# Designs tried in a protein design run: designed miniproteins, single chains. Part 84

Each design is a single chain, and the fold is of that chain. pLDDT is the mean over its residues in the fold that is shown.

## One batch from the design tools (miniprotein)

Design m2922
Fold by ESMFold2-Fast:
Structure m2922 (fold): chain A 73 residues (1-73)
Amino acid sequence: SMADQLTAEADRLLAKAQEYRKQAAELMERADRLEREGRVEEAKRLRFEAMILEGVADLLVGMAEWLRRIAER
């Protein structure tokens, strides 16, 4: 059904968002380590990359929530 297709797509988007959030968390941990070592510019680059990944993940979650609401009516 259309509802099943929307739910499946929402689940796919949520899985991808979770993957990006995990990657962002790992980048933030690496950035914190680099900051402690005095590698400030490298840390800034990783934090910026993490911010982008979190932003994309937030968009995917929003899309998934919207699709689920439509599937529920």
Scores: mean pLDDT 90

Design m2923
Fold by ESMFold2-Fast:
Structure m2923 (fold): chain A 100 residues (1-100)
Amino acid sequence: SEIDELIEKGLEILDQIEESVKQGDYEKAKKLMDEFIKVLTELFRELDKKKPTLETARLATVAAITSAGIYFGIELKLPAEVILGEIKQLKDILEEIKEL
């Protein structure tokens, strides 16, 4: 489905962000987060059209907040382990959305 394709694309970008953060390449990580946010925005539009439930809205809200946390963590150059922990949480949220 369109939703599954967007989730898979998002997960692939998150893997690239993890690698960039591990390498200390915060500039690359930030650019990848900009790409991720575009994918996440399209995912939310598709979820709103096809699965407009309270659970979908809850998961979308948590995904948006976690994404903002990752973005600011990269911008502020927080320790890699903090950013990587937030990326893991975001991956778990995307997998939950896939099961809706």
Scores: mean pLDDT 89

Design m2924
Fold by ESMFold2-Fast:
Structure m2924 (fold): chain A 73 residues (1-73)
Amino acid sequence: MIDDVYEDVVIAAKVLEEKSLLKAVDKVKNQNLSEDIKLGVFLVALGVLKTIISKDPEKKEEFERLLEERRRE
């Protein structure tokens, strides 16, 4: 679901302290683009961010903790 993917991207960007990327994905969410294009952009961003996070055990732990907290709320 597009909102779930968007929230995962926000969490990943927050873990990596990528403030500019957060603004960019928010802009994409509000643009007049098809839902499929928006979903594709968010999935690519999430994949890249997850790959970077996976290289740092501390960041990976923080990311997994925040994802669990979000899904419980």
Scores: mean pLDDT 78

Design m2925
Fold by ESMFold2-Fast:
Structure m2925 (fold): chain A 70 residues (1-70)
Amino acid sequence: MTNREKAIRVARTAVELALVKPEQIPEIMEKTGITLEDIQRAPLASPEDIEKLRNAKSDEEKIDYIISYV
């Protein structure tokens, strides 16, 4: 699995579980090059990635985690 595929899965999971705010989605797309279609079509991330997103102390840390896969 490529780093891009991991980034897309983590981004999809963050959106579907409301772990990021809707207004942060354009920022994630701009910084990663991920499209809305990529997000809609991707499978969910691993349980470990979900826990890491949930344990993030700030919205900025969550975005940085998603971007770190790209």
Scores: mean pLDDT 74

Design m2926
Fold by ESMFold2-Fast:
Structure m2926 (fold): chain A 67 residues (1-67)
Amino acid sequence: MVEEISAEELTDGKLVGKGATSVSGSATLPDGRKALVAAGPTGGVAKDLETGRQYRMSAAEAAAAVG
């Protein structure tokens, strides 16, 4: 499950983990939605490309979405 976040939090290293970020501009979330996803060791964040809404996600979900 994903939780909505702000645009400022999307780029915050605190949400995705210190130092490392992988980003995909066309990732598909586990629930089938298209998103821009940033993934790091402690978590991830996604922006839904259809609605423009932003969500927190687990590190596993983000890693799966980014590849």
Scores: mean pLDDT 60

Design m2927
Fold by ESMFold2-Fast:
Formats: C-alpha cells, structure tokens, sequence
Structure m2927 (fold): chain A 81 residues (1-81)
C-alpha cells in the first residue's frame, strides 16, 4: 500500500539521519551550539520531506509527521546519552 511504502521510505531516511547526526555529534571541530543547529536543520528537512511524500501519496501528512517527529526525538535522546 502507499502508506506502507511511505513508512518504509521514512524508516530508511531515519536510519540515514541517525548516522549523519552521530557523525555531527562526534565532530571535534564543531561547537555544541553548531552541533545543535545542524541536527535541528537535518531533523526539519526530514520532517518536511516525509510530509511532502505523504501528501503526494494521498495520505494525511499530519499523522506521518507526528510519527516521524516522535522517532526523531527518541533518536536524538539516545544519541545524547
């Protein structure tokens, strides 16, 4: 289904995002403030990408964005431990 396809795409994107965030957090050349800004920018881009894809697929973007935002929060919290 279109919903399952969008979910699979979101899951792949979230895994890519986790790796990129981990790279940013482990970069010794970046200040804590720069790291926070870069992570926020990446998270926002992914949320917007998922919202746009959901709309194109004829799905409710609000539900998909809420799910992805919750997953992003969990990933960020895990990485900051």
Amino acid sequence: SAEEEVRKEAERRLEELREEMERILNDPSLTPEQKEKLIEDLALRVVLEVAARAREAGLDPDAMVAEVARRLKEIIEELLK
Scores: mean pLDDT 83

Design m2928
Fold by ESMFold2-Fast:
Structure m2928 (fold): chain A 90 residues (1-90)
Amino acid sequence: DKEKRFLELEAEALRDILAKNKDLSEEDIERAAEAVREGDYEKAKEIIKEALIKAGYSEEKAEEIAENMIDTAKYTAEGQLRAEELRKAR
């Protein structure tokens, strides 16, 4: 299932991105990654946003950062999925 594989790749990419942010706990990182694996991008964004607000970020900055992290993870996952499809075609 291409959609399921994409969600798995996005969750992995998001986990890697979030792990680089020292303001996010392992628990928050895993909760956000799990939400993405379930296809719930809104829940993933909410988890990241709430964790950043708790770490001292403003609501608007936390939302901006959360959106950027999810967009970056999605971009990374799309590239990875494309590479997998190209390998299977050869």
Scores: mean pLDDT 82

Design m2929
Fold by ESMFold2-Fast:
Structure m2929 (fold): chain A 55 residues (1-55)
Amino acid sequence: RQQAVDNTAAALNALPPELARWGARYVAGILSPEDAEYLASKLTPEAAEAVREAL
C-alpha cells in the first residue's frame, strides 16, 4: 500500500509541473485522507498544495 503511494509520487514528480498538479488533485480524490497526506509529503511543493486543496 505505502509502496504504491511512493510509486505514484515518483511518477507525478517526473511530470511537467502543470500535469503533476492535475494528476495530484485527481489521485488525492481517490485516496484515503491518510494516504493523501503521505503522498503530499513526497511531492514537490506545488503538487503537494494541489493535494491539500483537494482534502
Scores: mean pLDDT 74

Design m2930
Fold by ESMFold2-Fast:
Structure m2930 (fold): chain A 98 residues (1-98)
Amino acid sequence: MTVEDLVERLVEAFRRWLRGIPAKSEEERRYQEAAALAWFLPTETKEEKRRELLEEIARLLGVSLSTAEEIVRRFHERYPEILDEFDAELIAFLRSLS
């Protein structure tokens, strides 16, 4: 599995979590957990804690620490896209209730 494949799986897990869709498997649960940690990572100011979070993401995804860092970086590049998609879907849903 490539870094791009892992980023896409992480992005999809985050999209499902934002919509309140529960994980259907242990693998999906690990991806949702990794996505939540990746989302939280930039808010952590302590280097030691950031490293611990990256190590946990690496463990959940079954990749090296350096690969986890690349995945987290690419996830954050995709994060605004995910929010735009969620907002558009939410607005469409709310309009359908009228």
Scores: mean pLDDT 77

Design m2931
Fold by ESMFold2-Fast:
Parts: C-alpha cells; structure tokens; sequence
Structure m2931 (fold): chain A 54 residues (1-54)
C-alpha cells in the first residue's frame, strides 16, 4: 500500500489546497520513502505544509 501518497493527499485535502497541490503533495510524500506508518503520515503532513507555504 502506498500509505505515504495517501497520507499526503488526505493532509492536503484537509488543509484546503487545490486539486493540483493535492496531487503534488501525494507525489512528494511518496518520494520520501518512509519505513513505517508513522513516518508515512509525517511525510504526508510535511508535504502538505511545504506546498501550503508556496
């Protein structure tokens, strides 16, 4: 399961980002290659925050 991509998508949607930013957050989170579920969720949150600051 691509948990990091899903977490990034959900975090970006919760933050009210655009569909384009949501897709980008999912890709950024997926590319971080987290080793466990907690790291995957943290990667998703960080990706959403990074895109929100742009």
Amino acid sequence: ADLARQAGKEAAEEAGLTPEQINKAAWVAGNSRPQDEEQAREAGRKAAEALKSL
Scores: mean pLDDT 72

Design m2932
Fold by ESMFold2-Fast:
Structure m2932 (fold): chain A 68 residues (1-68)
Amino acid sequence: SPADQLISQINDITKQLQDGKISVDQAMQQIMDLVGEMQRLPLSDDERDQIGSKVQQALDTITALQQS
């Protein structure tokens, strides 16, 4: 589903950031691009909540790395 694809992309961005393959700024930009894509998709409220939770986890990871 589009929701599963977005969740997989968010997980991949977080992994690339944790592996040092991309910068915090690059990770933030990619997450924001996916949030913009989500707004254009015909997703259920449950799917939006699942993606939102994954976005929140990714942003928490980004914030923790910025403070280190």
Scores: mean pLDDT 83

Design m2933
Fold by ESMFold2-Fast:
Structure m2933 (fold): chain A 112 residues (1-112)
Amino acid sequence: MEKVKEAIENLEKAIDLLKEAGRYAEQLSPALRRIVEEALNKAQKALDLLKEDPIGKVDEAIKYVQEALRLAERALRYAEAGTSPVAQKFADLLREAIENLRKALELLEEVK
């Protein structure tokens, strides 16, 4: 339970960072905005599952966190090709979101 609570806190931080990254993505391209929105939707589904059933839904939540990570890492690869200050801020926000998603995944896998 304690590790699930910490995973929820890391997911909430990742969601906030992805929301902020989405604002910068909109300035860069519609494709990046869509990838970030998909990552945010997956992270939100993981959070909703853990809040509904923090014991029975861990395996399902893990799958959504993995999907969110894959999408965020994809967005970061596109951002790292950019040289603008907007692209750099977007990349920094994605790196922080990815770190929080990875921490949430590690915590959830420890209770599996």
Scores: mean pLDDT 87

Design m2934
Fold by ESMFold2-Fast:
Structure m2934 (fold): chain A 75 residues (1-75)
Amino acid sequence: MAEAERLAKEILEIWERVYAGTLTEEDQERAEEIEERLRANPELAEEVERLTTEPLIEKRAAIAGKPELAAALKA
């Protein structure tokens, strides 16, 4: 599943820049390309979501100032 792992890594890197307020136009174009690829392949989309869900929950909880929320959402 090299493609799913690669796309998951890219998505997480883009989200890091979103949260840091450093998102570029190149990042937006890449995000759109990834979204189109995942839309065309539901099986790949499921695997990428599975690889990104836990890290994204952690990031969102930290931004909200409630890191304990991440533990509840993972349970």
Scores: mean pLDDT 72

Design m2935
Fold by ESMFold2-Fast:
Structure m2935 (fold): chain A 90 residues (1-90)
Amino acid sequence: MVEKVRERLDELPPEAKEYAEKGIEYIEKGEELYKQGKYKEAAELFDKAARYFAEAANATPDDPRNEVLQLLTLALMYATAAKLGAENKV
């Protein structure tokens, strides 16, 4: 998914592209922490990714905005999954 999204980043305005690239970096770092069982730390990185994608969406025209909104949704889903993983440590 990330590779195909990077191809679509060239369609974004420069400001939106910068925010989206930073969001993707936080997703990749969060996924690494999630795989290590560091769910709380992963959730914090996914929340940061969601903030960057929200900024990217605000800076993006309607047509390419849908791609950024999909990334925002993914980041929020990952953050929720990581938070649930942290809660199941009983």
Scores: mean pLDDT 75

Design m2936
Fold by ESMFold2-Fast:
Structure m2936 (fold): chain A 94 residues (1-94)
Amino acid sequence: MTIGEILLNAGFKALDVAEIYGYAVLSSTFDLKAKLKIRSLGISGASASEIDAEAKKALGNRNLKDEIKKVLKRSLKYGYKDKAFVQKVLAALS
């Protein structure tokens, strides 16, 4: 089961999943084009597997779950505007 499927089962929308994946990709790779592609997939209601595949393609050998947890923990430390959203994602991934 992909991280996106875990998040969708926890009640997150495809766009929310794409935002989380996109920030992890951008934070790890600085690949803005990959982030925008992932966001586009979320807006179009793409499957969790499509979003997961695009993110893994951009991340290469980096672990997706670890990169997501890193960016979310950094967001909590440095004042992410939607703290409740970030906390919900971290709880779903624990």
Scores: mean pLDDT 77

Design m2937
Fold by ESMFold2-Fast:
Structure m2937 (fold): chain A 91 residues (1-91)
Amino acid sequence: MVRLEVESIKILKETDDEMIVEVTFRVYDEEGRLLGKGRITLKFKKDANGTWTLEEVLKGEVLEATSPEAEARMRQALDAAVDRIKADREG
């Protein structure tokens, strides 16, 4: 399994009831070797009580890869991260 280390969080858009957030992170393999950089773009909605709730994962992408093998492994990690984030939305 790969490891994801968050580098930055950027708010791309924020309105009264909607927020789009971009999370950039580094990806490492099980041996601790850097595979590259990835990005997830998340859409949040503000509820009636003013709480931000994750509405949708808009995109997961590989920004930079050290090799084609690293890119393939990062794609697997992004898919797994997207699934985890969607699960967390329920609780």
Scores: mean pLDDT 77

Design m2938
Fold by ESMFold2-Fast:
Structure m2938 (fold): chain A 94 residues (1-94)
Amino acid sequence: SAAEEELRREGIERLRERAAELIRELEARGDAEAVARLRELLAAVEDAEAVIEILEAEGYDREEVERIIKEVGPEEVAYAMLNGLMARIAAERA
C-alpha cells in the first residue's frame, strides 16, 4: 500500500540521518575505514547485487544472503546490516 511505501521511505531517511551523524563523528576521529564502509553500504541500500557483494566482503555466505533477500527484499537486508554495522562501530569506539 501507499502507507507501507511511505513508512519504508521514512525508515530509510531515518537510517541515513543516523548514519550521517555517525559518519561525521568517525571523520572527526580519523576512522577512514569505518566511514568508507558506511558510505559504501548507504550507496548500495537499494541494489540487491551490491548488497550481496558488500555482505560477502564482510564475511557473510553469499547463498545465505541471497536466500534472505528472496524472503525480505534487499532494502530490508541492507537496513539490518547498516544498523548492525553502526552498532558494532559505536561499540568499538566506546
Scores: mean pLDDT 67

Design m2939
Fold by ESMFold2-Fast:
Structure m2939 (fold): chain A 69 residues (1-69)
Amino acid sequence: KADELELKGLKLMREGKHSEAAQYFIEAGKLYKEKKDYPRAYTAFRMALLADPSNEEAKKLLEEVEKEL
């Protein structure tokens, strides 16, 4: 479930594993996007960029979802 992936991401951020955390937020956002829940997908991809600002995949996915809002 997307919520479980978000919780894992938050735990990894607290442990300083920022790149790993970003991957979990990306996977959560993709699940929300597949269900056309664009507001939650946007939040998840934004969290991925907060975890790892250099993550090009998260940046691209955030821009895609922003167009659907």
Scores: mean pLDDT 84

Design m2940
Fold by ESMFold2-Fast:
Structure m2940 (fold): chain A 75 residues (1-75)
Amino acid sequence: SKEDLLAKLKVELEEAAKVQDQEQRYRLARDIALNYVGELKDESSLDDLLSEVRSKLGNELANRVEAELRAALQA
């Protein structure tokens, strides 16, 4: 379910937040987010997803992830 996927996403993002390297942290967060969107194919869930990325990993990383997700959904 969407709720189960979101719960898994939160745990994976918390683990990504422990990664010290900024670029590795970004790549991990990006892959987690793309996997979540790939399962749902639902653009309306982007705000919920990006809110979690922003709260766990910060605004700069969340903005980079948002750009990738929006590009992928418009492909």
Scores: mean pLDDT 79

Design m2941
Fold by ESMFold2-Fast:
Structure m2941 (fold): chain A 94 residues (1-94)
Amino acid sequence: MKIKTRFAHAGKKEYEGEGSIYDPETGATVSIKARLKFLSEDEAELTISYTGPLTEQQVIDMALQALGLAAREYAEKEGVELVEREVTLNVTFV
């Protein structure tokens, strides 16, 4: 599936992120692992693995949040600038 979004990144070709949320209403833990690989300046592959009863949109939103945090941490560690741009994501669920 293809989506367009804005993503802030530090010029690294590949990012990985993970996140876990406990839902007290259902008693379920939701876990996400995501990999973002840039094919060009404006196109990337997004691979997501997840557990729990989420919609595809919720999974994508959580994955992008986790990847955004990973990009920010990388930028701070390396002393490089975050650049925000529109990216076409090719999304695959595993």
Scores: mean pLDDT 79

Design m2942
Fold by ESMFold2-Fast:
Structure m2942 (fold): chain A 118 residues (1-118)
Amino acid sequence: MVPAVEAAKEAAAQVLLAAGYTPAPAAFEAAVEDALTAFLNGGSAAAERARLEEVAAALELPDGAFAVAVVEHGGFFYVEVAAVRGGRVYSAQRRTTNPAELPELGRAAAEHLVELLS
């Protein structure tokens, strides 16, 4: 399971790096993971996004800074790709019950985010 999580993060990162995006500090990845976990536990998507935008501002993240998070919740693996643009945080998410699908879904989420921000 752990190798599939790292492969998903790497696959998503390669798509974003090829599109000119830049890795954010580990603190932002942790914030994305925490926000996704809070949302899946019944939190407000708008409130968690606002929190991510506060973290991005506190870290002075430039446009194109990205993070990839993978969390397990309720029998699903969730992969979320998040990027900063214009002081806002944008994200794309995929989920599966099969961890072997995570690298392909990480790539798909990253491709979706790049298209969304084009």
Scores: mean pLDDT 87

Design m2943
Fold by ESMFold2-Fast:
Structure m2943 (fold): chain A 116 residues (1-116)
Amino acid sequence: SKFEEFLKKLESMSEEEQNELIVSYLKKYLELIKDKYEELTKLLKETAERLREAYRAGDEKKIEEIKEELVKKYMELIKEAKPDLSEDELKIFEYFLEIVVDAQAQGVATLVELEE
């Protein structure tokens, strides 16, 4: 219900307000996992390399699998850092992390296109 109330509030927000909320949740996420930045840095490097290869190959299924795996790994980091977070709070973080991962993947795609 808290997650459903959150989604209903999002529907009433402007694009600007939604973008500000995304940035706010990313900042919250990073603060919560600050003791895991070494793990995060390694994860991002390995994932970026895998995404580059998948984009070069045009493997849409592999791209989606890598994105899904990255969201799952981000969720593992916050669950380990904050095991007391409610299920609804975790769903809200997962929602924003899916948006962040999509943006990260699109960034990698753009860089691969520039290699041509």
Scores: mean pLDDT 85

Design m2944
Fold by ESMFold2-Fast:
Order: sequence, then structure tokens, then C-alpha cells
Structure m2944 (fold): chain A 71 residues (1-71)
Amino acid sequence: SPEEELKALLERLKALAAQLPDAERSAYLIALADRIEELIAEGKLSDEQIKQLIEEAQQTIKLLEAELAAA
């Protein structure tokens, strides 16, 4: 389902964020992902919002992977 896809992307995003040298940025991204997971669990996201968050998470993951590979 799109919810399970988004959850998998958020777990990947948190794993990448944990590798960042900037502790504040790492903590911010992990907290943001955790908050989105809470909203999914509470059923507070529309199908449209879930699709938009999937696209945003995919873009963020790609950027973090490129940044970590360059370090």
C-alpha cells in the first residue's frame, strides 16, 4: 500500500539521517520522519498527502545518499 511504501521510505531516511555529521540536522530529520509516522498511525493523512510525502521522501533520500557518498 502507499502507507507501507511511505513507512519504508521514512525508515530509510532515518537510517541515512543518523549517518550525518551534523547532529542538529540529523535529529531534526529523524524527528520529522517520526512525526509523519505518527500521523500515518493516527490516520490523519489523505491519500494525496501520502503520495506527496512519498515523492518528497524519495527526493530527500536521493540527496542524502549523494551527500554521504561525497563525504
Scores: mean pLDDT 88

Design m2945
Fold by ESMFold2-Fast:
Structure m2945 (fold): chain A 73 residues (1-73)
Amino acid sequence: MDEVVRIAERLFEEAKEQVKEATKKSGGDIEKGKKKAKELARKMAEEIERATGIPGDAEALERSLTRYGEEYA
């Protein structure tokens, strides 16, 4: 369990960096950051489910990543 949580945390940190980069490199286009957050949240939830057999909370992941990206828009 703890090892799975650690992997999920690493994926989340990588996703945060990608959302930040997408938002900043698009010239602050928040829609690009939101789109990236949605894509990454869905993929993370799928990877967590594949690794654990338990569905990841894609909604919570998307909200967290979107909010993080908005700080850089």
Scores: mean pLDDT 74

Design m2946
Fold by ESMFold2-Fast:
Structure m2946 (fold): chain A 68 residues (1-68)
Amino acid sequence: SELEKKKEELLEAIRKAAETFAAAGVPKEVAVRFLEHEIEVAAKEYNFPEEVKEELIEEARRIVEEAW
C-alpha cells in the first residue's frame, strides 16, 4: 500500500541519517530527538495514523541504538 511504501522510505532515510550522524560524532541524544521530530513532520505530511507514528518512533530508537 502507499502507507507501507512511505513507512519504508522514511525508515530507510532514518537509517541513513543515523549512520551519518554517528559517523559525524553527533551525540546520540541529539540524533534521537532530531529523528523523532522528522517522524512527527512526516506523520503530519502523509497523514499517518497515530499507531503508525508510534511504531516508527520505536523503530527509530532501535536504529539509533544499533548505530551508536
Scores: mean pLDDT 82

Design m2947
Fold by ESMFold2-Fast:
Structure m2947 (fold): chain A 69 residues (1-69)
Amino acid sequence: MADVEAGVLEIEIAVIDTAIKNNPNLPQEEIDEMIERAKRVLERARELGDPQTVEAAENLIKKLEELKK
């Protein structure tokens, strides 16, 4: 069951990453919402002990923080 949850988290990361690639001029409000979602993914990945998803979520948060500037 935990492996299925990890797969869902990977899909969430991919969806957010694809959204920012397709629209680099996202409103700050939408970026803030994506950061919140990515942080939830990070927390869940840590609970599941999935280092690959943790790293992917951390990298995504960094990308979103850079877009906010």
Scores: mean pLDDT 77

Design m2948
Fold by ESMFold2-Fast:
Structure m2948 (fold): chain A 78 residues (1-78)
Amino acid sequence: SDQEALDGFQRARDAKTLDEAADGLTTAANNSSNLEAQMSAGVGLISIGVGRTVGDEEFGLRLAQRNAAAGEEALLAS
């Protein structure tokens, strides 16, 4: 449901670790009916993967949090 997707985005925005952000964004991607919100969740998950690969977890987390905020905004606008 869109409410479960919103809860996922909110958890990702408040995340302190890449694993917490990934869990929230995965919930958002699987529960959103809005394409823009799903795209934001996907880009956030890619950002986490990049952060892990280059060893810059802070960079990955910050991008994931920004994409979570964008996805939340897209859902609320729909």
Scores: mean pLDDT 86

Design m2949
Fold by ESMFold2-Fast:
Structure m2949 (fold): chain A 94 residues (1-94)
Amino acid sequence: MPSVEEALESILRGLDTLLAALEEKKASPEERLAAVRTFLETAAQELLENLSPEDARKVMEELVRHVRERLPDDEGVHAVADEVLARFEARLAA
């Protein structure tokens, strides 16, 4: 399995590719919100399947931080990122 650093780098590359594609196609705020939600939910699922709970949490926390840094003015995306992280934390506690 990849290291925490390798997993994070790979996922961040995917995020940057997604955001660039959304910008190129002039995606609406609603389309961007839906795409980022799907991306974060998919990443959370893959991390839970492939990493230890502790490592998955570290990668997910860093991913959410990077989403906020890349889209600082998108409050809707920030709310979705916080929601996905909260649901992820709940799954780790179960």
Scores: mean pLDDT 83

Design m2950
Fold by ESMFold2-Fast:
Structure m2950 (fold): chain A 80 residues (1-80)
Amino acid sequence: GALEKALELYIEKEGLDEAEKEALRAALEKAKRTPEYMLEHAEEKKVYSKEEIEEKYKKELEELREYLKTVEGVPEEELK
């Protein structure tokens, strides 16, 4: 889908290593199965250009990366 395409573009653009790529892809697949994510994206029928897809989902992809760092990679002890 569009978000998956945006993730691959983000990975290519940022030059992430194989472990970070695998972790982000796994986290995205996990997030897609979350009821909240599914609800937010259930009725989105917009057609986006490559640039619009990248910009629209960049924030979500950055939040996904921060989730990996904060919850799975680099937990901030005071925020748990």
Scores: mean pLDDT 59

Design m2951
Fold by ESMFold2-Fast:
Structure m2951 (fold): chain A 87 residues (1-87)
Amino acid sequence: SVIEKLLEEAEKTVNNLVNQANTAINNGNLDEANQLIQQMQDYLALVQTFVDNVVPPEQHAPFDAFQQKVNQQIANLNQKIQEKLNS
C-alpha cells in the first residue's frame, strides 16, 4: 500500500536522524543533538500532513503506530541528553 511504502522510507529517515543524534550526544555535541531532534519533529509533522491529506482516516493506524514510535525515540534521546548534562 502507499502508506506502507511511505512509512518504510520514513522509518529509514528517522533511524538515520536517531543514529546521528546518538553520535552527537556521545561526542558531547548537545546543540547538534537538539537540532537533530527538532528535525525529527519537523519530519514527523510533514509525514502527518501528507497522511491527513492523502490517506483515508480508516487507514491511519500504521501512521499512529509510527508516530508513537518516533515520539518514544525522541523521549529516549531527550533522556540521554539530560543524563549527559547531569554527568
Scores: mean pLDDT 89

Design m2952
Fold by ESMFold2-Fast:
Structure m2952 (fold): chain A 64 residues (1-64)
Amino acid sequence: SLAEALGQVGRDGAAGANRWAQERYGPDAGATVVALTADTAEVQATLGDEVVDEVVPASELLAR
């Protein structure tokens, strides 16, 4: 269904965002996707009390 497809895209983006943050800030870092397009993602990363907002290529979050 459309809802299932949208849910999967959301899960893949969330997993990719957390991976991206962990690669840059270490294994304790996490991130959420605040906006996603075909080409870019707006990501909010958290490391302890630090919060970083970045726009990254969607390919970095959805790496194969």
Scores: mean pLDDT 70

Design m2953
Fold by ESMFold2-Fast:
Order: sequence, then C-alpha cells, then structure tokens
Structure m2953 (fold): chain A 110 residues (1-110)
Amino acid sequence: RRPRLGFLILEIDDGKITLLDVARLNDPERVEAEMRKLLKELGLTDEQIDEALALARNSPVTHPELVEAVRAAGADLFTVIVVTPEDRERLKALWPALREGLLDAARAQG
C-alpha cells in the first residue's frame, strides 16, 4: 500500500494566506479530500482552501523527514497548522517537540 501524506503550516493575517511549511508524497488528488476537510474544520473559506492547496502544490517540500517517516511506516498522516504572525515565534519554539510528535505518530501507525 502507498501511504498518503498531507502536511501544511499556514499563516493567516487579515484573510491573507502565507504558506510557511509543506510536506507531500502523493499527487494532490490523492490527499485533496482529507486536506479540504481539515482546512474547513479550521474555519477557512472555500476560497482560502483553494488558495492554500494551490500554494502547497507549487511549493518545495520543507520537511523531507516527514516524507521519509510516512514512507517507512506505510501509514497515512494528515495535519494542518494555522498560525497568526504573532504566533510565528511561538511555533519556532514549539517546532522540535511538534516535529517529534508528528514523526512518532507516523511511525506508530506503521
């Protein structure tokens, strides 16, 4: 079985979306339904969801370690994190622990 991976970190400032981080393994069509559901649950509009998914498709992978963990585990991982500009420094401080938790989640599902 080929695992699926959808991972985005987005900054939203007065309705403007900036893609901070992305990891992907598959063709966008394989992960779109799960990513749209997560983005909608986080309160994004359909227009914001379409913009976020387009940014993710066109951006280089920033976390290749998540790609490798998902591939090795053979299990799906879907995560979206939304931050404000003010939360950016807090995200940097929390990232080592969050990254370890995401890697552990991917490994535990394999």
Scores: mean pLDDT 80

Design m2954
Fold by ESMFold2-Fast:
Structure m2954 (fold): chain A 92 residues (1-92)
Amino acid sequence: MKEELIEKIKKLEEEAKKNPSKSPELESERIRLAREIFKSLKSEEERKEAAEELAPYSVYAAIELALHHIEEAKKNNRDPVEVTKEHLAKEA
């Protein structure tokens, strides 16, 4: 079930790259699918894994991943802004 939704999100991202005019509709659908995945996951670890896998393909998943990094930074007494910048620089 989760794997099918992940595959669909990846296909929608590819379609958005090929058809920029459809990008808003495809982005809305990707957000909806990502939200369904996260609602179905019961453990924090599963949610973090899903966020890491989907972050490149969904803004909703990227936000979830950023929230996990902020929470981990707070637990480790690190600056959440600095940790977020490190992750953004690594993806650039």
Scores: mean pLDDT 71

Design m2955
Fold by ESMFold2-Fast:
Structure m2955 (fold): chain A 81 residues (1-81)
Amino acid sequence: MEELVEKGVERVKEKVPDLSEEQVEAVRKAFEEALRLKEQGVSNEFAIGAALAVAESLVEFSEEQKEVLEEAIREMLEEYE
């Protein structure tokens, strides 16, 4: 679990190297929420949407940053067995 979250966070940071500390924390929480929902049996698309909503509730992201975050969350969920 922690490994998947950290991999996702690193991937977002690679594509958006100017993320603030607050944005990095919001990204981490979004990944944690996506995994929590996946464990409860919800679809990847629903988990992605909910995770993005969590991130946006914590800090503002640009549309480009949201796109990168969405892709990273999707990749993480695809790796979760």
Scores: mean pLDDT 82

Design m2956
Fold by ESMFold2-Fast:
Structure m2956 (fold): chain A 70 residues (1-70)
Amino acid sequence: SIKDKFDEALELLTEKKDLESAKKKFIELVKEYPEEAEVIIEQLKKLAEAHPEYKEYFEELIKEIKKIEK
């Protein structure tokens, strides 16, 4: 499910501290489910508030997602 893949990417970031792999997984998720991109962006905004130490990371990720063409 989309939630399971989102949670996998989040685990790479917060538990394994693998920022590069986490970013790749989030980008792949948006490419796999482009119709859900807005929902994914809203979840990332909530994560930026919940994890202030990764706020800049999530803000940059959201900008990249918004630039992805169909």
Scores: mean pLDDT 81

